Designed miniproteins, single chains. Designs and how they scored, part 56

Each design is a single chain, and the fold is of that chain. pLDDT is the mean over its residues in the fold that is shown.

## One batch from the design tools (miniprotein)

Design m2041
Fold by ESMFold2-Fast:
Structure m2041 (fold): chain A 62 residues (1-62)
Amino acid sequence: EENLKKAEEYEKLGDKYFSEGRYQEAAISYANAYIYYRKVPGNDEKAEEALKKAQEAAVKAG
């Protein structure tokens, strides 16, 4: 499904930015992954994981 593919793309993008120390971009990418995972039935746990990654990246950015 398109929403699942988008969620996975944003999560990978977030992982890339996080590894580069680009925590603001990582937080935004992970937040987008959370939004798309939330739209896919059965992916609540993946959505929660993406949200936690976004929060961690945001803390490191600030």
Scores: mean pLDDT 86

Design m2042
Fold by ESMFold2-Fast:
Structure m2042 (fold): chain A 82 residues (1-82)
Amino acid sequence: MDLEKGLELAEKASKLYEEGKYEEAKKELEEALKYFEKALGKDHPLVARVLFGLGGVYKELGEYEKAKELFEKAKERYEKGR
C-alpha cells in the first residue's frame, strides 16, 4: 500500500515537473518521500531518487541552497542503500 502510493505520487510529480508546475511537483514528491520512507526505510535507493527529484524542483524554484542540501542527502542515502 505505502509503496504503491509513493510510486503513484512520484509519477504524478514527474508529469507536473515536465509541465513546469514545480510547486505542485514539490508537494507530490514530499508526500512520495514519506510513503517510501515508511515502506522501505530512509536509506533505500528509491528514497534517494525522490530526494534527488526534490533537489531538481528546488533548483527550478530558485532555492539553490536547499537544492544542494537535497542532492547531498540523496547521494549519501544512495551510497548507504547499496
Scores: mean pLDDT 82

Design m2043
Fold by ESMFold2-Fast:
Structure m2043 (fold): chain A 52 residues (1-52)
Amino acid sequence: MSAEEEIAKLEERIAELRAQLAKTTDPKERLELEIEIGVLQLQIGVLRTFPE
């Protein structure tokens, strides 16, 4: 499977989470969203290390 296609899907998910973060005022929920965005960014980094 193409790493570029998987990265594109992860980038779209990150955009959705950023939009949710913009609507969120609760500190705990904001932290959870920031952590999830960070995990997805790490996954993109791993995929970029092993391009197909």
Scores: mean pLDDT 81

Design m2044
Fold by ESMFold2-Fast:
Parts: C-alpha cells; structure tokens; sequence
Structure m2044 (fold): chain A 80 residues (1-80)
C-alpha cells in the first residue's frame, strides 16, 4: 500500500534512535487524543517536523508521503 512507501522513507533517512524518538512522540499523542482523526493529524505534523530537522535533504513531496503514511498508520491503529 501507499503507506509502505512513506514508512520506507523513515527507515532510509532516519537512524534507529531518531525513529524511536518519533515513535515516543506519536505514543504520547495517542495517549492524549481519543479521536483517531485528530491523533493521525497531530502524528503526521510531528513526523513532518522530525523529518525536516533530521533529514533536510528530503523534498517536500517525500516529507508529505512519510507524514501521510504515519497518519494513516495511527488512524488504523486507533480506529480498528
């Protein structure tokens, strides 16, 4: 699926430590936000910020693809 391509960007351009940092921030959002759509949007925003900080070589299109992949993953995890 399209989410797999976005998540592939995270694995390629972020270190394991940076991916763990992103996962911790997303977990905090999921604990505080009961609405899956709101949690997905906030998680996507965090992913954009983390990628812009640690992988400035990424294009805006690559950042948006990765952020969208994170948002869909969070929405599916909380909405299922």
Amino acid sequence: GDAGEGLGILKKYLTEEQRNELGEKISEVARKEKDPEVAAKKSAEIAREVLKEYAPELTEEQIEAAADGVGELVKDALGG
Scores: mean pLDDT 80

Design m2045
Fold by ESMFold2-Fast:
Structure m2045 (fold): chain A 92 residues (1-92)
Amino acid sequence: MELQERGAELYAEVLRETAEANAERAAEETGLSVEEVREQTEAYLEKARELLRKMPVEEIIAMLEKAAELAEDPAAAEAFARAAAEVREAAA
């Protein structure tokens, strides 16, 4: 299994889902349009995936755990925590 790729995919998926759920609020808070918020999110996700694929598995797990800690949305926090647990379990 390519654990780095799995971790990067899970991180990007949770971020995308969280961003879509909060797109209208983020647009209002930043003064951007919803479309501009989505565009910035996709650009960030592409860059994040490239970086995460090059990182050690332990650093990917640490990033997912930190994302869970920093997430204001409880659903996003739980999703990041589960993603970290999945990658850790797969690493055995």
Scores: mean pLDDT 74

Design m2046
Fold by ESMFold2-Fast:
Structure m2046 (fold): chain A 57 residues (1-57)
Amino acid sequence: MKVKKLIAPDNVSDELVEEYQKKLEELGIEVTDAQASRFRTALTEEEFKKELEKFIK
């Protein structure tokens, strides 16, 4: 897939990040470098889920 890999931020579980990575890849959604960086840094788990749900709809 052409989706950039997500890396877990300190406030979000690796398992949650992996689950959303798989969703993005199966839907063929491309994540920009800026979005990947934002998701990787300092977001709470709730905010991380909310932001990614906007892209995987």
Scores: mean pLDDT 63

Design m2047
Fold by ESMFold2-Fast:
Structure m2047 (fold): chain A 62 residues (1-62)
Amino acid sequence: DELLEEIRRLLRELGVPEDDIESVVEALRRVGDRAVQEQVIELLRRGDVEGAVALVRAALAA
């Protein structure tokens, strides 16, 4: 999954701990929504880790 690998790479570049990276990736895998994954990548490319995490939590709750 190219999008999940890109998200993993961006989170590492932004200094997110490995355990937290795996939690985010697993959450996104459970959601299974490509559009959510693309939005997370866009937020992370802007350095918005807080916005990306908020989006993942909202998607899990839906």
Scores: mean pLDDT 84

Design m2048
Fold by ESMFold2-Fast:
Structure m2048 (fold): chain A 68 residues (1-68)
Amino acid sequence: MLSEEAKQKLQEFLEKNKEVSKEEVIAILRESGVSEEEIKELEKLLDKEGEILSREQLSDVLMKFQQL
């Protein structure tokens, strides 16, 4: 599960930006102390969406990840 700190940082990024890249999501999660195993699971979900995600696409991916 994502930490509250990771969720907060992603929310702040999306408030400032219209879209986010897969690389930027992964970087934010690593900075927030998310485990490498959880990052690998999230990368698999992100790979299906492409290199750039809208706010809506990222929200859907994070909801699916949190249900694991």
Scores: mean pLDDT 75

Design m2049
Fold by ESMFold2-Fast:
Structure m2049 (fold): chain A 93 residues (1-93)
Amino acid sequence: MEEDLKLAEAVLYYLAGRSYLEDGNFEKAIEYFEKALELLKQLPDSPETERLRKEVEAGLYRAKAGLALSQGKVDEANKYIEKARELEEEARK
């Protein structure tokens, strides 16, 4: 019951993070992805929660890349993009 509620809340934070990322609000995207990950850390390991953790981490790295680019940190942004791509690849397995 509490685990189901935490999973639902994590999904809502993940969706909010994605929405902020799409709007270019990288700071809010980071905040909501971190909130999603904090809840997911409290859940038992399962294929579903492991996949969602990877998807949320990928979103977090894409948001960090966007923030880094806005600060002129191109090399840092490229490293975050590469990490996001790796996590997205792992999540689809």
Scores: mean pLDDT 86

Design m2050
Fold by ESMFold2-Fast:
Structure m2050 (fold): chain A 67 residues (1-67)
Amino acid sequence: SSSDEEAERLGVRAYLLAAEGRDEEAKRLLEQVASLGHYDGLAGLAEALRKEGREEVAEHALRLAEE
C-alpha cells in the first residue's frame, strides 16, 4: 500500500541518516514510521542500527515499537 511504501522509504532514509551521524533527524523519521503503525519494521531496523553501532537511534526505534 502507499502507507507501506512510505514507511519503507522513511525507514531506509532514517538508517542512512544515522550512518552519517545525523541521529536527531533519523529519530524524527523513525517517529513518522511509528505514526504510520509500522511497528514490526521498527524492531527490525533497530537490530540493523545496533549492528552498525548506532545504539541510541536503535534504542529510540525499539521504544517506539513498544508504544
Scores: mean pLDDT 82

Design m2051
Fold by ESMFold2-Fast:
Order: sequence, then C-alpha cells, then structure tokens
Structure m2051 (fold): chain A 79 residues (1-79)
Amino acid sequence: SMREEAAENVRRALEAEGAPEELIERLTEMVLTGDTSDLPAIAREIVALDLAATVLTALHDSGLEELARLLAEAIARAR
C-alpha cells in the first residue's frame, strides 16, 4: 500500500541519518495507522535530533502531504 511504501521510505531516510530505532518505530506506526496522537512528542524529538528536513522530505516524496503539513506545524510549535 502507499502507506507501507511511505513508512519504508521514512525508515530508510531516518536510518541513513542514524536516528534512534524507537523514534523510527513511533513515526512509521503513525504513517501506517494515520494516528497523530503522538505527534507533539515525535515533533519534539525530531527538533532535538535536527531531523525535520529528512522526515518532511520523505513524507512529501511519498505523497503524505497532510501528515507532512501537520508534522511541520507541530515542529514549529516545538521550536
């Protein structure tokens, strides 16, 4: 499915940057389920690890425009 492909793309991009496995699992679960309840906590970790550009690019490239928008807003609030 498109969400499974998007989750794999996000995983590969984050693994290339050396992101923690716990963050990768939480973010890929959000991509697969569409459940944004963990979004504020994930956004804080993304800001702390300077992974915003990597994650947002992977979501946009995968066509998950709405999730990318919500994450970008959460990242702005976490800064």
Scores: mean pLDDT 85

Design m2052
Fold by ESMFold2-Fast:
Structure m2052 (fold): chain A 109 residues (1-109)
Amino acid sequence: SLEEVLAVVEETRARLEELLAQMATASPAERRELLREIARLAEETLERLRPYKPELSPDLQTLLDGIEGGVRRLRELLEAGDLDAALAEAENLLAQLRGFILALRAELA
């Protein structure tokens, strides 16, 4: 259901905010590990959302496709060792998740 989707993405947003907040005081080695945790969290979230994708409106599907693309780019940048670009993608992912939550809440209202 859309309410289950909302619960999943709100949980992910909260955890992503916590991980990104740790970046401000993190060493380069700690930043790499935090970005790996963010990529894993995002990938696991997409797997949890996969069964619900056909139930989503076209607008929500478009937003989710954007999130999927961002997660893929984040992983690729991490594997390439471009931590600055990976951090920018992680910050963009948080913005995309917030947008998805707002759109989903609007459809539930």
Scores: mean pLDDT 90

Design m2053
Fold by ESMFold2-Fast:
Structure m2053 (fold): chain A 56 residues (1-56)
Amino acid sequence: LSEEEKQKAEEAIEAIREYLERAKTELPDTRSEAIGETAVGFLEIALATEEEILAS
């Protein structure tokens, strides 16, 4: 992935983190929090994988 695509992925991760923070405040349901955390985890893994590929 290009640097622009990596930056877009980082923006998406930040947006999901913001959603997770709001969910904890407005909808304190454990399920909603778990879904948000899972989504952030997937994006972090995807970004790290692309960074590793570009570094190779």
Scores: mean pLDDT 66

Design m2055
Fold by ESMFold2-Fast:
Structure m2055 (fold): chain A 63 residues (1-63)
Amino acid sequence: MAKREEDEKFVEEVEELARKASDPKVADIVGENTRLIAKHLLDSGEYERFKRLYEQLKKMAEA
């Protein structure tokens, strides 16, 4: 799939969602770690795992 341009945008969204879904005291650390994981998944071509991570974080942030 030719979605590389959207991949970088999703990495930023994942970081923001992780910060919103986490305790404010650890939000920065969780956000940074989640961004690194998301970037690694995209760089490795593991789009399915990235999508699951994104959907899980979105549900937690919207709860």
Scores: mean pLDDT 74

Design m2056
Fold by ESMFold2-Fast:
Structure m2056 (fold): chain A 60 residues (1-60)
Amino acid sequence: MEVSKEAIEKEVEEAKKAAEEGDVDKAQEYSLKALELAEKGNLKEYLQELGDKLSEEIAS
């Protein structure tokens, strides 16, 4: 699978949903997947922006 912003967004969105439901194991798994995709596609800055938004939503 080619690394795309959409693929990273999908993994981050799944991680957010899992975290909101209290499924820490799933949230961590999807977060790691997003990080792997970002590293492979050199999209770490994009992942960082998504992570910041996720942190704000969880903290709310």
Scores: mean pLDDT 74

Design m2057
Fold by ESMFold2-Fast:
Structure m2057 (fold): chain A 101 residues (1-101)
Amino acid sequence: SELEKIKEEIIALFEETLAKVRAGEMTPELVAEILKRLDELQEKLEELAKENPELEGEVRKLIGLISAAKTLLLQYLRDPAAHAARTAARLDEIIAEVKAL
């Protein structure tokens, strides 16, 4: 389904983000690109829910998880060294929550 494709894209993006945070390879430029891609995925989810009202519940949960990840990454950028471990742990939890939907 279209929802499953978007969900797979979200999981892949979060897994890539987690790997970069864990490796100490995350940069402000990469975070900006990730935030832009998350905005695009959120727009696709909002469009999908408008055309498929039965998906509104799962779409709302996915948008909530995207919002949580965006907030987490913005907090991470304030002090990456201090926030790396917490960011990785919380992002791993968010990935598990997406997979559970």
Scores: mean pLDDT 89

Design m2058
Fold by ESMFold2-Fast:
Structure m2058 (fold): chain A 80 residues (1-80)
Amino acid sequence: SLEEELRAAVDALVAAMEKYTTKESADSAKETLLELIDAGRYDAVIAMATAAYDAAKANGLDELAAAAEAVIAAAEALRA
């Protein structure tokens, strides 16, 4: 399902974040994203993933940028 794809994309984003930040920060981001998904707030998920994408691109973190982009795409599909 599209929701399963979004949750899988969030898991990949969190795994990528753990390489460049603390586990506590990555876990906090995951908790927030899952709460937003459960609330149907896909606009907020897109905003949060876009902030992660912009930060990743500014720092040359291509893997993190790709993971954030996947979250944006999956959330956009559910927002329609």
Scores: mean pLDDT 86

Design m2059
Fold by ESMFold2-Fast:
Structure m2059 (fold): chain A 60 residues (1-60)
Amino acid sequence: SLSRLIGHVLAAIGAELEGRFDEAIKHYEEALKVAEETFGKDSPLVKFIKKRLEELKAKR
């Protein structure tokens, strides 16, 4: 659902602000699943979440 997507995105941003990158990655991965189901795999939002995950994983 859209509310679950928003919840995971906000939780991921909160974790990033606290420097908790592993927690942020988990929340973005859950947000990605919901976004793919809601908007489709080629949506701009899905592409944004994928890019953010790649950037966060590179920081570890």
Scores: mean pLDDT 82

Design m2060
Fold by ESMFold2-Fast:
Structure m2060 (fold): chain A 74 residues (1-74)
Amino acid sequence: SELEKVYEKVEEMVRAGKSRDELIAGLKKIIDETKNDFIRSVLKTLLRLLEEGRITPEDVLAAVKQLLAWEKAN
């Protein structure tokens, strides 16, 4: 699924210890490659919160994981 690919990319960056700025750049690329409007909207919200310093890279990963769990329950 598209959301599984998003999760894998975010997990790889967080696992590699990428900085907030590196994750911001990576998340922008993921958003550009995302076709599903709902997933793009969620990722844009996470990007904004990350840019504002309101959430951590680990929070982004947790949010995507929760969204993936919701998709599997559907």
Scores: mean pLDDT 86

Design m2061
Fold by ESMFold2-Fast:
Structure m2061 (fold): chain A 120 residues (1-120)
Amino acid sequence: MIELTESGGGTYKEGSSVTLTSKISGPFESIDLIAWWRQKEGEPLEFVAAINMKTGKKYFGEEAKGRFSISVDKANKTAYLNMNNLKVEDTATYYNVAFGIVDGVPVLVFGEGVKVTVVA
């Protein structure tokens, strides 16, 4: 089974940069898409960024464009979300998400989430 173990949560100062990491275990080669989603207090889940594992093509949500980058280290089986120029509005719980097909079955896996708090 695919499992995602996230790290890099915490309290950060406005204008700083942080990298969220997710260590991936299980059938890594079965993953077709890796994404980051976030949930702000009282708001629905919001798409942040994704990478197509077959093509390397990247996708970004509107608030993430120009400030955030997504990458995957295939050798270390680790996904990254690099968040630059943090704003108070980036305060949210961030989830790493993997989509793929394992033994012919489509799977969608969420990590437990990491809380990021941005203070002025």
Scores: mean pLDDT 89

Design m2062
Fold by ESMFold2-Fast:
Structure m2062 (fold): chain A 76 residues (1-76)
Amino acid sequence: MSEKEARIIGLILRAIGAVLDGPEHKEEAVRDLKTAAELAKEINDLESLKMIRKTAEKFGLEEAVEYIDKLIEELK
């Protein structure tokens, strides 16, 4: 696993943890998922982008979903 791939996974897990800790951590989760998505775009990893989007959608992080959708379109 590359260092960037490990960082993406770490950010996703941290975001999930933040959401599960409570609604006061929602902004932290949004930031971490946006950062993970930017890293996935840098390595042209569309599957990771889709996974990050699915995670954001599952937890109702609309701002993150909208941001990730733009990144997916740019990889086309």
Scores: mean pLDDT 83

Design m2063
Fold by ESMFold2-Fast:
Parts: C-alpha cells; sequence; structure tokens
Structure m2063 (fold): chain A 92 residues (1-92)
C-alpha cells in the first residue's frame, strides 16, 4: 500500500536525522540505497527496511560493510520508486 511505501521513506529520513548518511541512486529499474555512519541498532533498522522492501515484492540484496549498509532493489512499486527519486534529489 502507499502508506507502507511512505513509511519506508520516513524511516530513511529518520535514520538521516539520527546521524546516519543516506544516499539514494536510481538507475533504470534499480535503486541503490547506501546508509552509512550507522551504529549496531541503526544497522538492524536498515536491515528491517530491506525486509519491508521484500514484503512489497521487490528483489532486494543487502551488503553490510563496517558501519555501512547498501540495499540494492529492483522491481519496486512505481510509486515508491518515484518517492525514492524525490528523496535522492533532496539528499544531494
Amino acid sequence: SILQEIAIVLQLIGLELDGATVSVEVEGDTVTITIGNLDAEQIALAKAIAEQLRELGADVTVEVSGDTVTITASNLPEELKKLLEILSKELK
């Protein structure tokens, strides 16, 4: 639902407000979300975001390296992809 899609975007914004660095890159059907400067609790939250993307039907891979989580997603709902494109521009 659109409310679940909005909730994902708000969670990403919440991580940035809590001191994480969030970047979003949209290329064709693929969205890459890189979240850095994370503590252990924030890494768990980033992983939960990836699970929520899978629940929406996306194909998701997650890579954790130090304090950074990289989420690569394809086959996202079109409305969520548009919201992430907007977020990408705002996080410049």
Scores: mean pLDDT 85

Design m2064
Fold by ESMFold2-Fast:
Structure m2064 (fold): chain A 60 residues (1-60)
Amino acid sequence: SPEEIEKMIKENRESVKRLEEKIRELKARGDSPRNQLLIGVYELFKGSEEYVIELLEKKL
């Protein structure tokens, strides 16, 4: 139903915001090899969540 899709979009948007916060925190810690790797991993997770949001929005 549209309501279920809207709920899923909201939950995924909240996940994206949390990932953006983590990426900002990691960037603030500097550019060590470990931080760069973690930033890359979280940016991949964010991209995956954003893609899911795009697919869900197309169903509305």
Scores: mean pLDDT 85

Design m2065
Fold by ESMFold2-Fast:
Parts: C-alpha cells; sequence; structure tokens
Structure m2065 (fold): chain A 86 residues (1-86)
C-alpha cells in the first residue's frame, strides 16, 4: 500500500514528529519520499502493509482530535491523508 500525507500550517514540532515516523518506516525498508514547500510538507510512503497504513490513519485522527483539520481518502492501493492546523 501507498500512504500520501500532506501537512499544512503545522508547527515545526508537529511536522518533526510525523517526519520522524516516516523516517522510522524508511529505516524498516519502506520507500519514503519527502517534499517540503514552505509551510506544506508532503510525505509519500510506498510498500506498507495494511496494518502500517492504518497506524498512520489513526495517528492522523489523533491530530484531528487535537484541533487539526484532517481529511482521509482511500483510493485503490493509496491512502491519502491531509492535515491542516486550524
Amino acid sequence: MTVKITLKNLTDAEKANLLKEAEELKEKGHEVTVKEEGDTVTITINNLTPEEAIAFALKAIGLEIEGHEVTIKFEGDTLTIEIKKK
């Protein structure tokens, strides 16, 4: 599975936490691509198990509970998560 995460208007600490989780998956042998453009960070992770992809979705839902706007879409083999601080 592929997970694509877009982070908008997050603090440096919030972005760093999600980047650290993506880096941990890269260390486990997953293909991770990070693109940073100003206040927006896009992380694309390939070759995830369904369980690993679900764990990312649950982390994003946790950020929604903490006051961020979160949109989650599942299309084919790709889970797309957009997170924006409100």
Scores: mean pLDDT 74

Design m2066
Fold by ESMFold2-Fast:
Structure m2066 (fold): chain A 50 residues (1-50)
Amino acid sequence: MTQVVPADVPAPDGYYEVLIDKDGRGMGVVGVNNSSIDYSQVAYKLLVQR
């Protein structure tokens, strides 16, 4: 299952969190990619079931 939520909503266990900025651009995946992510710019999360 895939769901878009506000940035402050915690992900349930078993989901990937894809971080999305205010313009709908993907910024990175929490715990999966090691890119430097500015969390203050995150507007939304895409939750993807593992």
Scores: mean pLDDT 70

Design m2067
Fold by ESMFold2-Fast:
Structure m2067 (fold): chain A 69 residues (1-69)
Amino acid sequence: GDLELRGLKAVEEEAAKNGGKLTKEQVIEIVRRVGADPEIARKLLEGAGEVLSETSAKLVVILAARESE
């Protein structure tokens, strides 16, 4: 949906600035900014390492956006 597309674009832009990596907090902030539930993203990221690949960040954003709709 629209939230997913906006989130994916935001992940791509942030990853490009950070050598293809994002922190947990950057992923949670992207979820919040696109209008999805940041609490869902935080729960999905429990037990994950502090730094995520672009692919992992995209998956978290997609799942959080879908659960928020």
Scores: mean pLDDT 83

Design m2068
Fold by ESMFold2-Fast:
Structure m2068 (fold): chain A 65 residues (1-65)
Amino acid sequence: SSRIAEVEREIAELSERRDELVRQALEASKTDPERALALLDEVLRLGGRINDLLRERRRLEEELS
């Protein structure tokens, strides 16, 4: 199913974006704790979206089996 491929691609893209934001937050934490906290808030929001997509992927795997 192309939908599983689309979900997998979105998980990969969001995971890469999350990892980049974590790197930025760690660097910002050295000089700008307020910016670091804002970046970590974005990381938490992306984590929630990734978890939603992981549940969707699991559901699709079960429905197509």
Scores: mean pLDDT 87

Design m2069
Fold by ESMFold2-Fast:
Structure m2069 (fold): chain A 69 residues (1-69)
Amino acid sequence: SEAHQRLLRGIGEVLRGIGEEFEARLELERLKKEGGSEEEIREAEERIRRAREEVRRGLEEMRRAEEAL
């Protein structure tokens, strides 16, 4: 089923996004403690935002797939 494949893809996107957000938050914490540059801090914050958007998109794809089942 196309809907089942879409659900699995959505789950994968959510898991990847969660992982990327976690890594980016750890990097941001390290940069703040070790005195990273403003540019490095901004890049880490942007990575968090992108990861959160990926989770949101994955959840939306999962929701739409469930409606099609």
Scores: mean pLDDT 86

Design m2070
Fold by ESMFold2-Fast:
Structure m2070 (fold): chain A 70 residues (1-70)
Amino acid sequence: SEVEEALAAIVEKAREAGDAVLARIAEGLRGRELDPESAELVLQAAEAAEAGDLERAKELLIEAARRHAL
C-alpha cells in the first residue's frame, strides 16, 4: 500500500540521518490499519522526510501515533 511504502521510506531516511526516534515511530505504525486522516498524516510525513524536513515528519507521525494509541 502507499502508506506502507511511505512508512518504509521514512524509516530509511530516519536511519540514514541517525534519527532513532523517527525510525521507531514509523516502524510502530507499520502493519496497522490506519484511518484516512492518519494515513494522510503518514503520506505528508513521507513528503517532509523526502524534502529533508525530519522534524516536520516526526511531528506528523507523532500526531498519527497519538490518534492510534492502541
Scores: mean pLDDT 83

Design m2071
Fold by ESMFold2-Fast:
Structure m2071 (fold): chain A 66 residues (1-66)
Amino acid sequence: SAADEAVALAEEAVRAAREAGDAEKASQLNHEAGQVARDGGAESDPRAAALLEEGERAATEAVAKQ
């Protein structure tokens, strides 16, 4: 489902930010997750929404560490 795909991309964004310190990759993956959620009608899925927010926060934190 679009929600599952968005969740997977957002989880990868969190890992890129927190494990690799790669803010650019994290931002790109989180943006793609948001696009998948929007295009698939999963914007209101609470799991996808929560992970998109977490991915954005993780990417912001990774920028601060650089």
Scores: mean pLDDT 80

Design m2072
Fold by ESMFold2-Fast:
Structure m2072 (fold): chain A 72 residues (1-72)
Amino acid sequence: SRAELLAAAEAYAREVADEAVERARGKSRAEQLGLLAEAVQRITAWLTAQGVPRAERERIVGAAADYMVERL
């Protein structure tokens, strides 16, 4: 269902974001921003491959980016 797809997409985005935040610990600001960009790209690619609609994809990716920035 759409609800199950969106729940899976949000869970995946959070897992990728948490990994990126952990990997960014103790890194330079440039490396942290690179890891954030890589995470955003990976989330976007997976959500697109799963057929998540554009509006929901933009919302989920944006929320993940904000989550990572707040923890860098």
Scores: mean pLDDT 90

Design m2073
Fold by ESMFold2-Fast:
Structure m2073 (fold): chain A 55 residues (1-55)
Amino acid sequence: MSAEEAIEKLYEVLKARLGEELAEKAKEIAKKLIEEGVSVEEAVRIAMLKALKEA
């Protein structure tokens, strides 16, 4: 799975469940982590957990 594909799936899932604002925050967190060298899978998990903490 590509980084872009994983981020897009994360955004769509969170947008449906938690709303657009939290989904956008999670997307940006995941992008930043991947840019810093974190694996795509781990970045998505961290972003999701941070979004859930703000929900």
Scores: mean pLDDT 80

Design m2074
Fold by ESMFold2-Fast:
Parts: sequence; C-alpha cells; structure tokens
Structure m2074 (fold): chain A 74 residues (1-74)
Amino acid sequence: SRAAVLRGLEELARRALAVGTEFSLRGDYQRAAELVAISRRARELKRQLEAGDVSAGEAREELRRLERELAALA
C-alpha cells in the first residue's frame, strides 16, 4: 500500500542517518556521506510520493533499491 511505502521510506531515512552517524564517529567520513545521501534520497522520494509526482509502485521499487544500497554499506 501507499501508506506502507511512506512508512518504509521514513524508516529507511532514519536507519541510514543513524548508521551514517556511527561511521562518522569512527572517522569513516566517506561511508557516512554515502549513508547521508541514501537518507536524503529516501526523504525526497517520500516528498515526491506525497505530492503525487511518483506512483506508489515506482516509489516501492526505488525503496527496494535504497534498501539494497544501505545493506551493502552496513
């Protein structure tokens, strides 16, 4: 559902920022920057979905891609 995708994007954005903060505290600024970028992309996608600029199906596919990117960095 659209509501599940919105929730997933918000949860991904929070997780990416939290993990990015941990890498920053360890001095891994490059990986921290990549995680902050994932968080920002998730928040932008959430805004686009709320505005009707993307479909729920498109947003769900992009959410899956962002989840894979986060998993590769964590």
Scores: mean pLDDT 89

Design m2075
Fold by ESMFold2-Fast:
Structure m2075 (fold): chain A 60 residues (1-60)
Amino acid sequence: EEVTVEATVHLLEEPSDEEAEAIGRAIAAAHGLEEVLEIRYEVVATAEGYELRITVVGRR
């Protein structure tokens, strides 16, 4: 079954692509996804730092 998980992570520093992917995989694991099909993310600068907006598509 295909599942989509969306999350926003607040960071003080701009995340690297590798850090964003690692966070996405951790979110997938926390939500019980057995297979990760796609990780998409957007980095938004804010007054407090950065928002990492992540979409993870996977299977249970």
Scores: mean pLDDT 81

Design m2076
Fold by ESMFold2-Fast:
Structure m2076 (fold): chain A 60 residues (1-60)
Amino acid sequence: SVEELLKAIAAGHPLAPQAVAELARLGKAGEARRMLDRMENALPPEVVAALRAALDAAEA
């Protein structure tokens, strides 16, 4: 579900890159981006940057 994918991102789960790609496939890239914005100060900066790059690549 979208909610479970967003929770994986918020938790910094090892499968967060796959969760981001799946959210983009479902047309929920906006929700993924908002979650990354909320997690900007809670996750390591390099993790947030990598997930944002993965989201942008999935939307391309």
Scores: mean pLDDT 81

Design m2077
Fold by ESMFold2-Fast:
Structure m2077 (fold): chain A 107 residues (1-107)
Amino acid sequence: ARARVDAAVALAREILAAAAGDPLTGAEEGLRLLEAWAAADPELAAVAAEGRRDLARGAEALGELTAEVINLVQATYGAEGGELAELVARAGAALLERLRAAAEAAA
């Protein structure tokens, strides 16, 4: 459990770093990393696959995916998933904010 939590925390930090640059590239890279991490976990793999399909919907799909990942982390890791859940929430919020800003700039 702990090694999986540590790997997931590292993934969440990488997503946050990517979000600081290009929000769309960051979201796509985040999904690739989640897909790679989830390869050993069928439930996480299913969530990643759904997120990939929904990414075309933009900010709305990112919000939904972030909530699903937080719920799954809490269900799977309990108290040890607290840092991961926080980082996923922050990464999702940062990407959503940047997607909204990009959409407003394009209008």
Scores: mean pLDDT 57

